# Designs tried in a protein design run: designed miniproteins, single chains, continued (6). Part 9

Each design is a single chain, and the fold is of that chain. pLDDT is the mean over its residues in the fold that is shown.

## One batch from the design tools (miniprotein)

Design m20298
Fold by ESMFold2-Fast:
Structure m20298 (fold): chain A 68 residues (1-68)
Amino acid sequence: SAAAELEAAYAFLSSTPGLTARREGDDTVVAEGDVSVTTLTGIALRLIGDYPGLSVSVSGGRITVTAK
């Protein structure tokens, strides 16, 4: 389910060095930190590939993940 995918994405982002992940409401996770654009792009691509029930966006050094 999208909710289970969101919890898995939260766990992944929380375990990623250099990122701080937090929940923002019931269906959204935000992660940010002092990481390169290349690192953020790689993380976003992995999330898109692994969790098709989630919407992923990158803006301003932040990754925003929302359950569909």
Scores: mean pLDDT 80

Design m20300
Fold by ESMFold2-Fast:
Order: sequence, then C-alpha cells, then structure tokens
Structure m20300 (fold): chain A 91 residues (1-91)
Amino acid sequence: SEKLLEEAKKALEEAEKLVKELEEIIASGKPVSVTEAIGRIIRAIGLKIQAELLIEKAGDNEEVVALAEKAKELAEKALELALQLLDRASG
C-alpha cells in the first residue's frame, strides 16, 4: 500500500506538470507541430490509463483513490488541452 501511495503521488505530480506545460504552450501562442501535439496526446492518455489502474489497485485505500482520481481528472484536462494544440497545429 505504501508503494501504491508513492505511485499515486507520482502520477498526480506528472499530470500536474503536463497540464502546466500545455497551458504555458497554449498561452505562448507559439507554433506547435502535429508530431509534438500527438506526443502530448499520447502522454495524456498514458497518464489517464495509469491513474485508472491505480484506482483499480487501490481497493479500499481512500488516500490512494483520492490522489489517483485527481491524477485522472488532470490527465483528462491535459488530453483536452493537447487536442486543442493538435487543432492549432493542423490548421
């Protein structure tokens, strides 16, 4: 359970970092390639899957579930932001 807690904290940290990175890229207005946008989409999907697996493994561990659910929400936000970047790159 300690290892699951550490994994959930890392998943949350990675999801927060990706959201911040994507928000900064969008705010900058700088050109982004289709390849770069797709790379961010893949990362966001990976983080979402990781968070969903952590929720499944957590069982009744309320702290791990809470962290993993927050990581999932941020990964879903990152996916939406990455899709916006893809639209901008393909335009």
Scores: mean pLDDT 88

Design m20301
Fold by ESMFold2-Fast:
Structure m20301 (fold): chain A 69 residues (1-69)
Amino acid sequence: EEEEIKKLAEEVLDEIKEIRGNNGPLEMLYLLKGILITEPLPPLDDKKALEAVIENIRLQKKIIEEELK
């Protein structure tokens, strides 16, 4: 379960990194919005913290996608 959560969070972080690497405006948006990207990921022994990180990452991605509309 925690391993699955960490894998998912890492995958989402990789997606966000690709978006930022390919688009300077997205990187600026991250800075201006004060969007928090958790690097490094939190300790794996706290499921609630891992779930919060995943939700935060998904929310950050959604915010960026909405801004681009």
Scores: mean pLDDT 56

Design m20302
Fold by ESMFold2-Fast:
Structure m20302 (fold): chain A 89 residues (1-89)
Amino acid sequence: GKGFSLRVLGIAYLKAGKYEEAARYFEKAIELMPEDDPDRATAYRNLGESYLKLGKYEQAKEYFEKALELDPTDERAKENLKIAEEKIK
């Protein structure tokens, strides 16, 4: 669906180092996802990673926390949350 396509574009921008564009596409993907979409947790993690790369540590923390509310077993989200928290201190 369209949400999947926007997430794929977000990942491509993230890999290209275009972190502001990546965040924008992940935000659009999340807006199009239903609340029960199983990919919602990974979309929040990708958005958090984009903000982490932008140095926006407070926003990165918020989105990693949202990812972990949906999937508490996401080790990548846990590690990146720890990084964001260390950068805020």
Scores: mean pLDDT 86

Design m20303
Fold by ESMFold2-Fast:
Structure m20303 (fold): chain A 62 residues (1-62)
Amino acid sequence: MTKEEKEVAELLSELPELIKKYLENGKVKDTEENKKLLEFWRSLAENGLSAKEALELLKKLK
């Protein structure tokens, strides 16, 4: 595993916790956009997208 792949994996592993905190604090509403964000994260974890593709997608969603 490359350094880039490890960094992306660490960011993706933190993403569900960050989203949960935002929803709990009422900062972000439970919308279709948030559902898509969770599905994209799951897709990255399950389908094994390349580190570059995962990073670019994460930048666009952030």
Scores: mean pLDDT 56

Design m20304
Fold by ESMFold2-Fast:
Structure m20304 (fold): chain A 80 residues (1-80)
Amino acid sequence: SAETKKLIERLEELKRESIEEAEELVKEGKVEEAILVLELTIGLLRIVLGVSKLIGDEELAKAAEELIEELEEKLEEIKK
């Protein structure tokens, strides 16, 4: 649906902004704050994933799963 597509676009923007913020925080030596930013965004996306499964929105569920995976990969990169 058009509503699902707009929400996915906003979630993709949120992912991009969260990664950019985390990278800037790492650059400033604020690694713990960078981790928190990514963990909070992942938490929000997990809520979106749960809701999408509850309402049967498979497109939103798949998008949320992909965004979670990308953020978890970035989180592991920062923890190294």
Scores: mean pLDDT 88

Design m20305
Fold by ESMFold2-Fast:
Structure m20305 (fold): chain A 65 residues (1-65)
Amino acid sequence: MKKLLLVAAPNLEEAVAAGKELKKQRPDVTVIPLPGMSREEAEAVAKELERLTGYEVEVVGLGGL
């Protein structure tokens, strides 16, 4: 199945670094960095993307809790 992984982080460097590591571990998943976005905001985005695309969307939050 097609899967999207949203990485919410306080800044771009953290989002990109985490995204690269996650993509390395899960090559079947499209990783989308969301710098400056909270995990709650990323979860709202994930819900809308699931509605629009039918893909499975997972959220990982870094430092925003």
Scores: mean pLDDT 76

Design m20306
Fold by ESMFold2-Fast:
Structure m20306 (fold): chain A 80 residues (1-80)
Amino acid sequence: MEAEEHAKKAEEAAKKGDAEAAMEHAVKAGREALKNAKTLEQVLRAIGLILRAIGAGLDGDAEAAAESAREAAKLAEESR
């Protein structure tokens, strides 16, 4: 699954301390969740996760970005 693949790459980037790469993959995971969203509530959750990923990346928090990516992957699976 595309969102799950991005979440895995975000986790790998976080293990290397690469907050920028973790943020980029987390945003991609959030965009996949947004594409799969069927309700307004799911759309707002996906947007919130994208914003959280961007904030974490700007703060240099690679682990927070990876966590946002994992939540986005779960949302994408729920939204199928």
Scores: mean pLDDT 83

Design m20307
Fold by ESMFold2-Fast:
Structure m20307 (fold): chain A 82 residues (1-82)
Amino acid sequence: SEELKEEEEALEKLEKEVEEAKKKLADPEVRKKAEEVVKKIEEEKITGDELSEEEQELFRLWYLVKQAPLLEEARKAIEERK
């Protein structure tokens, strides 16, 4: 169906973004910077709008990787509907 195809294409795009995020976070320097941004958000209680563009991207990479298990569940759901 059209809806299933659109859901699969959207999931494939997110899965690709997660894999790219994992590759970037495999760099120890990038990972350290991402962890520092996460700590800054948690300890300083700042919102994403208060982050620099670089800090927002680092938080996005961290968040995408954290969402990986949910994407795996979504993939299984789509495959079961085929």
Scores: mean pLDDT 77

Design m20308
Fold by ESMFold2-Fast:
Structure m20308 (fold): chain A 92 residues (1-92)
Amino acid sequence: SADVDAAAEELKRAAKEAGGTAEVEVEGDTVTVTLSGLNVGQKLGVVGGATEGILLGGEAEVKTEGDTVTVTLSGLSDEQAAAALRTIAGSL
């Protein structure tokens, strides 16, 4: 959706400003965010932001592997998914 696409671009910008990169993929009701080049503190911020996504009534899965963090969000409306992406961006 346009809202999710806009939030994804905001997240990509925030990740770049933080010294890393972000990729966002949307498939049906599932949004997958892959963040790389982040330090330990920034990774903890992403985990916190993803946890707030669960409070919006969806499901969130976070996987950390080396310098990469993958966040999978499902069961959210487009507006809720966009809000979750912006929360993750704000935690960087």
Scores: mean pLDDT 76

Design m20309
Fold by ESMFold2-Fast:
Structure m20309 (fold): chain A 67 residues (1-67)
Amino acid sequence: MREEGEKKVKEALKAVEEGNFKEGSRKLSEAGILYIQWGRKNNELDEARELIKKARKEFNEAVRKAL
């Protein structure tokens, strides 16, 4: 599940680079769900929240650079 979340973050960033902000936002949301599921299963919710925070920061920076 963590690896699936990381894959979705990469897909979100690629979508932004391609100018598809709607798809990028959707994939970022999917990554967040996967990270929370992983965090709950492994009692690592604080780490899951930090992964989501990092992914959101990377996404926002990619959007800023693409505009």
Scores: mean pLDDT 83

Design m20310
Fold by ESMFold2-Fast:
Structure m20310 (fold): chain A 55 residues (1-55)
Amino acid sequence: SLQAELERALEELMRLGDELRAAEDDPSTPEERVRALVAELERALARVIELEAQL
């Protein structure tokens, strides 16, 4: 169902946010990794918005 997909998408968004925060807190993390996480977060957010629009 769309509701279950939305819940999973929100959970993924939160996990990516936590991972990005941890990566930014670690000065040894490559900037390329931080950029990749930001791109994944933006993609996950867009998916959440699309799913909400279909409800």
Scores: mean pLDDT 84

Design m20312
Fold by ESMFold2-Fast:
Structure m20312 (fold): chain A 65 residues (1-65)
Amino acid sequence: SSLEKAKKAAEEVVKKAGLDAEVTVGPDGKVTVEAPQPLSPEQLQKLREAQKKAEEAAKKALKDS
């Protein structure tokens, strides 16, 4: 399904960012990334950047399906 492709694309982005986190993708391409707490300020910055990139990848996968 297109949603499954979006989830895999988002997971790849998070994995490449070096984050050990769970990724959830909604049908609209919205991405939620859940990482173990507590996080350092640098880890929070990486998480926000990875979430934005993952959401873009997920939305692209949904459009390309």
Scores: mean pLDDT 76

Design m20313
Fold by ESMFold2-Fast:
Structure m20313 (fold): chain A 65 residues (1-65)
Amino acid sequence: SEEEELKEQIEEIKKKIEELKKEAEKKLAATTDEEERKKLEEAAKEIIEIYEEKLKELEELLKKL
């Protein structure tokens, strides 16, 4: 069903956001250069925000079903 497909997509995106956060933390922990850290933080924030927006859209679609 469309409801089940949306629920699966929501779960996948939630897992992706958690993975991205863990990867960002791991990279930041390994990086000693302040400029490089700043660029990594900005890149991680941008990517995470994209997935969070996608999650919000899917959750709104699920509510309308």
Scores: mean pLDDT 84

Design m20314
Fold by ESMFold2-Fast:
Structure m20314 (fold): chain A 60 residues (1-60)
Amino acid sequence: MTTEESIELLKDAIETLEKAGLISREEKEKLLKLLEEVKAGKISIEDLEKEIAKLREKAI
């Protein structure tokens, strides 16, 4: 999977979590900001995936 493909999948996952009510609007905005930092090379895709996983576990 390319970095570009991974970013698209993560964006879709974040939007799906908000639509499902598993994360708040503020949490979505935080994750989208982290996605922009991934695009800028400031953080890794793995760091963003960890943040998404934490929010998913909290929602259960």
Scores: mean pLDDT 76

Design m20315
Fold by ESMFold2-Fast:
Structure m20315 (fold): chain A 78 residues (1-78)
Amino acid sequence: DKKKKAEELIKKAGEALANGDYEKALKLAKEAYELAKGVSPRLEAQALVAMALAYKGLGDEEKAREYFEKAREIAAKA
């Protein structure tokens, strides 16, 4: 079930973010995004937010901004 797996990966990405493990958070969020796209706009947006937060933690402010914008665009269509 793609939706259930995406939700589990988003939770794990959130845990990695809370622990300051930004590289792990980014990997988990990317996997969640691939499972969520075309399945759930809400989960797709949540995965994109997790990617943005991971990029911000890694010091990539430009990518963080890009992924926050993508998340807002997906959320606005839902």
Scores: mean pLDDT 88

Design m20316
Fold by ESMFold2-Fast:
Structure m20316 (fold): chain A 113 residues (1-113)
Amino acid sequence: MAEELLKRGKEALEQGRYPEAVELFDEAIKLDPNNAEAYYLKGKAYLRLGQYEKAVEYFRKAIQLDGKNAEAYTLLGEAYRRLGQDEKAKIAYLKAIEVDPSNERAKKLLEEL
């Protein structure tokens, strides 16, 4: 059940239907509250909507459940940067690089701060 909601939400996210994606990921979270991917994807949808405080909340929850998602740290840093919290963004990018030393995007974003 949760897997089908994640699939539909990911398709909505890829097609730019961010409010629909958020609703589908919220339903997935209600069925499985420990699904790190659902929180990560919900954070990504909020980031695309420009709702940066909500994006931070959901990326932090995703990381709490799965600390090995380097992309979640990268997007957390991007959300912090959009909020003008450059020091928190730097810490998040450094964590992304620590998790995945080959993460060229996090390295580039760190240099742009």
Scores: mean pLDDT 89

Design m20317
Fold by ESMFold2-Fast:
Structure m20317 (fold): chain A 88 residues (1-88)
Amino acid sequence: SAEIEEIKEENRIAAEHWEHLAKEFKEMGKEEAAEKLKRAAELFRKKAEEGVELSEEELKELEEIAKEIEPALKELQEEKEKEVKELE
């Protein structure tokens, strides 16, 4: 039971992280990337509810999503760095 609770917690944390990224991407106008991140978050949320680890196939799908969003993540990081410089 403790192992199931740990899986649930890890998947909840992952879901919250992907949900946060999806919101940031949507605010940047990166709607396609935001939708992919939202789907990843929904998958983690489902696994958190079930108390089950992601399958190898599901992990591979997430790796493909992460790879596809890398350019948008770089743009997000550059925008955040620009905002920090403007505050100095």
Scores: mean pLDDT 79

Design m20318
Fold by ESMFold2-Fast:
Structure m20318 (fold): chain A 113 residues (1-113)
Amino acid sequence: MAPASPEAQAAFAALPDEARDKVLTLIAKYAPQVKERARERARELGLTDEQAEAVANYAVTKFADRIVLLVAENLKTKSLDEAIKEAEKNMPQLADEAVDEAVRDARAGRPLP
């Protein structure tokens, strides 16, 4: 559930402690839903259960990266509470984008991190 891209890792490390805690709480809250959607999507596309689990884990990583980068960007112009509310508002879109990216990368034969 931690960010994995170099950009997201750097952004996360630069966040104030309170912002890191709130970001991790958001990721933890939505990660089970992202995993389940990714597993269902992978199975619908004919991937094995083992591949579906790999896609689910990768989708959560992509989701965490998206949350971290969005909160970090919004903190440049907004308060922490406003940045978290903006992330919460965009959760369905961020989850869908993370699942779609993970499935696309798996189908393209790209190595999952």
Scores: mean pLDDT 82

Design m20319
Fold by ESMFold2-Fast:
Structure m20319 (fold): chain A 57 residues (1-57)
Amino acid sequence: DVKKELEEQEKKEKERKEQLADQQIAGTLALADQLERQGNLESSATGRAMAEEVREK
């Protein structure tokens, strides 16, 4: 049922947006730490900047 796939995608998008403010700080910092360990400093810096922006809001 293709409608189930669309509903699942919509749920994931809305859940991502709704929880971004709550979990983005912790999740983004954890992801940034992982990226830093991989040597991806650009993505790590971007993630940390995003977390700080969420904190300001």
Scores: mean pLDDT 72

Design m20320
Fold by ESMFold2-Fast:
Structure m20320 (fold): chain A 84 residues (1-84)
Amino acid sequence: SLTGATEEEIELVGELLKGVKTKEEAVERGLKLYRQGKVSLAAVLEYLRRYFNLGQDETTLLTAIQLAREVPGVDEEEVLRKYL
C-alpha cells in the first residue's frame, strides 16, 4: 500500500532498524538503508509512519530532503533538528 511499499520490505526495514530508539535516529538510519539500495524509500517512510509516529507533512519533507541529498546545499541538520 501507499505507492508501492510491500509488507516484506517494511518488515525488512524493521529488522534493520531493530536497535533504534528515537524517531530522529530511525529517520537517519532508514534513509541510509534507502541510499544503500537495500529498501525502497516508500518502505522506509511507511515503517517510520507506523512505528515512530511520522506525520504526513514530515513524510513529504523527508521525501523532498532525500531527493535533494543528491545535490549540493542540502541542510540535513535543519531536518534532524525539526524532528527532535
Scores: mean pLDDT 68

Design m20321
Fold by ESMFold2-Fast:
Structure m20321 (fold): chain A 83 residues (1-83)
Amino acid sequence: SMELFKALAEKLGIRHPDPDRVAEALRLILSSPRTPSAEELAKETGLSVSTAREILDRMVEEGVLALSYGLSAEEAARLFLAR
């Protein structure tokens, strides 16, 4: 659900005036078979390229992408939230 990805954004320390767009960016990253570029995320979500890059960098730094391998987006989000 969108609420799950909003909770993930909060746990990652990502703050933005449009939390729905950030949640959608997290869902897209975790649902994609390859990590999207900041430019691809910005185009898909309507976020700025700089904001999309900050989201990607935070997910890499916090190990979310490594943790998500072989999991659905929702399973990856729940697993990270349980930590």
Scores: mean pLDDT 82

Design m20322
Fold by ESMFold2-Fast:
Structure m20322 (fold): chain A 63 residues (1-63)
Amino acid sequence: SAEAEKSAEAAKAMAEKGDATGAATAGYQWALVSGDREAARRASEAGAKGDAEGAAEYPIKGA
């Protein structure tokens, strides 16, 4: 959906800036729109660890 694509692009942009919290927020939103529970868990864990690239991984691969 357009919302999933928008969330994936936002996660990618935030990850490129090194913004782990922003990337995790966008990645979690993508997971909710896509119904992907593993992506939601991964985004939350990556955000907590400061892993901006990890937070964006699932949205980028799933978009």
Scores: mean pLDDT 82

Design m20323
Fold by ESMFold2-Fast:
Structure m20323 (fold): chain A 61 residues (1-61)
Amino acid sequence: MLSKEAEELRKKLLEYLNDPSLSRKSQITAAAALMLLETSDDQERAIKFAKEVIEKIEKEK
């Protein structure tokens, strides 16, 4: 079961994957973060990575 924080990050990453204005690099990175968040046993690390990816994508917009 994903935590509330992980679920919020998951929703944000899904929004990026559906954004055609986002670079392919950013979409691939968002997909990797989403997959790690859904499959990782280390949720703290997955959440940290997702936050870093979101911050980087927002900075590039």
Scores: mean pLDDT 78

Design m20324
Fold by ESMFold2-Fast:
Structure m20324 (fold): chain A 79 residues (1-79)
Amino acid sequence: MPEEVEQTLSEVRELVKKLRDSKDLEEAKKYYEEAKELINKLKNLLNSRAPDSEEKQKVLQELDKLLKEMEEILKEKEK
């Protein structure tokens, strides 16, 4: 897997952790927006670089799961 893909995925995971650890709703929203931007960039990179493959599908599924996790955390913080 390209080093850029692994690095970006690692950055998204770090943002999910920061979002979870954040006590400020505005700070949490900032991490969510940053993570969404990185996810979009990574999806575009994967779609431009390779035909459909099992590895590509696994990364896309991981990104979808991380996005859903962040959305749930943000909703809990907005209560």
Scores: mean pLDDT 77

Design m20326
Fold by ESMFold2-Fast:
Structure m20326 (fold): chain A 82 residues (1-82)
Amino acid sequence: SYVEEEAERLKRYLEELYEELKEVNPELAEKVKELLEEVEEIEKKYREGKISEKEAMRELIILEAEAELIRLLYLLDLKEKE
């Protein structure tokens, strides 16, 4: 399904972001880990029929926006230290 494909894409992105952050910013890495857990919960709710495809996609879009914000803030911090 589109929801499962999008969730897998977002999980891969979050896993890559976690690997980048875990040694240099453990606090942001922990936030990324929490977002990964939220994606898993959305997938579970969708599979169990507790939320619609539209609701699942909305929640995944919000989580992707939060992940992008974390990445941008991390990049800004790196640039300030240069």
Scores: mean pLDDT 85

Design m20327
Fold by ESMFold2-Fast:
Structure m20327 (fold): chain A 75 residues (1-75)
Amino acid sequence: MEKEIKDAKELNEEVSRLRELIRQAAKAGNEDLVRRGVETLEEVAKAMKEGKPLSEITKRVREAVDELEAELAKL
């Protein structure tokens, strides 16, 4: 139970970070980065519906966050 709450919190924090990066990409006019971020959020929703481990979902979101941050830093 405690581990599940911690995993859910970590996922929620990474999703919040991803949403902030999508907002930054939109302000920069980078529609490709916005699309990539939204697609990752759709993958998260599907994975949760399919009952995938929260740790796997969090890892995928973290990878997407790192990719979007790297691309935004090049601007």
Scores: mean pLDDT 82

Design m20328
Fold by ESMFold2-Fast:
Structure m20328 (fold): chain A 79 residues (1-79)
Amino acid sequence: LESAIRLLEQAAEAARAGDMESAKRLASQAVRLVGQSLGLSQQELDQGAAHVAALVDSLSPEQFAELLEQQAADLREML
């Protein structure tokens, strides 16, 4: 989970810098790490990553960064 939190924080920073391609990639990696730690199948991991990619296209960079920061905070609270 610590690696996933770090990736979410890095993705938020990339989004605030306007680098949405890096933000999307880093956020997808974080989702895969969280799902893997929960024992999800490869198919479920792929679906999770696809969902994150779809959300990026519907949100502004600022909204996406805020979402990623909130997800990182929520995961940190669960540690």
Scores: mean pLDDT 77

Design m20329
Fold by ESMFold2-Fast:
Structure m20329 (fold): chain A 66 residues (1-66)
Amino acid sequence: MKFTVSTSLSPEKQIALALSLMGIPGVTVTKVGENTYTVSTSLSEAEAQALADYLKSIPGVTVTEV
């Protein structure tokens, strides 16, 4: 599964979030814009959906599923 993540978080919070996500086995995070990231995952559909729901729950984070 693949998501586009846009954020209004501070740079420090963005780095912390990216590092946290990269710590998950099967998750790859790529910075594609100043405040935009592509999150790609080899997780199961249920685990990928749970990750997307978690990201959507963070204030200042917008997730678009592809």
Scores: mean pLDDT 79

Design m20331
Fold by ESMFold2-Fast:
Structure m20331 (fold): chain A 69 residues (1-69)
Amino acid sequence: SKEELYEELLKLAVELVSKVSPVAGEYARRELEELKDKLSEEEIREAIEHLRKGDLQSAAKILQEAGEK
């Protein structure tokens, strides 16, 4: 479901960003919560795939583009 995918995205993004900075991790959580209703299931899946590869820049682009709609 979209909710299950969103939960996986949130967990993975916060874990990866928090390794750099706990403050940045909290910021990422808040940004994703604001984007929840703007993200399609396919956009969530693509972002997860990029995060799993360690490609934070590509994941960020997908999330930013979704937020601008």
Scores: mean pLDDT 80

Design m20332
Fold by ESMFold2-Fast:
Structure m20332 (fold): chain A 94 residues (1-94)
Amino acid sequence: SKLEEILKRFDEVAKELKERKALDPENITVRARGVSRDEALEIARYAILLAALSGTKLSEPVELEVTDFKTGKRYRVRLRAEGDKIVAEVELLE
């Protein structure tokens, strides 16, 4: 089943992120442009999850575009590893 394959991949990614505490606020350095720090942190956490689900290693620099479908706002997120932490630059595009 396609759904079973997706759920298995999600579980594997979730376990990796939990082990690394990659979504913990203390392990994410957020830099916000045109958006509040708190909003930028939530967008950054979502971008980290999306990058991991796409098979991108969190240790590799990555650039993503994130859309908030509820508000229509679009964000550019740049992720990079810095030691045991992730630096996330979140920029409002519109």
Scores: mean pLDDT 79

Design m20333
Fold by ESMFold2-Fast:
Structure m20333 (fold): chain A 71 residues (1-71)
Amino acid sequence: MKYEIKVKGVKSLADATKLAEIASKFSPYVTAVLTSEDEAKIYLYIDPSKLDEVIKAIEEAGFEVLEVKEI
């Protein structure tokens, strides 16, 4: 499944890179887009059973997951 995850706490290119690295552990196809000064969206293809693990990994890295949407 393809998901869009909206993440808060992404304030720099280094934060966006860290976020993409975390997501890349779960999917070979990851795109991270900075949407504001403190927010980014991640697009990835994962098994739905892995979604909770991805959210946990993002939150453990110090980011906040605001929204998860299947696309």
Scores: mean pLDDT 80

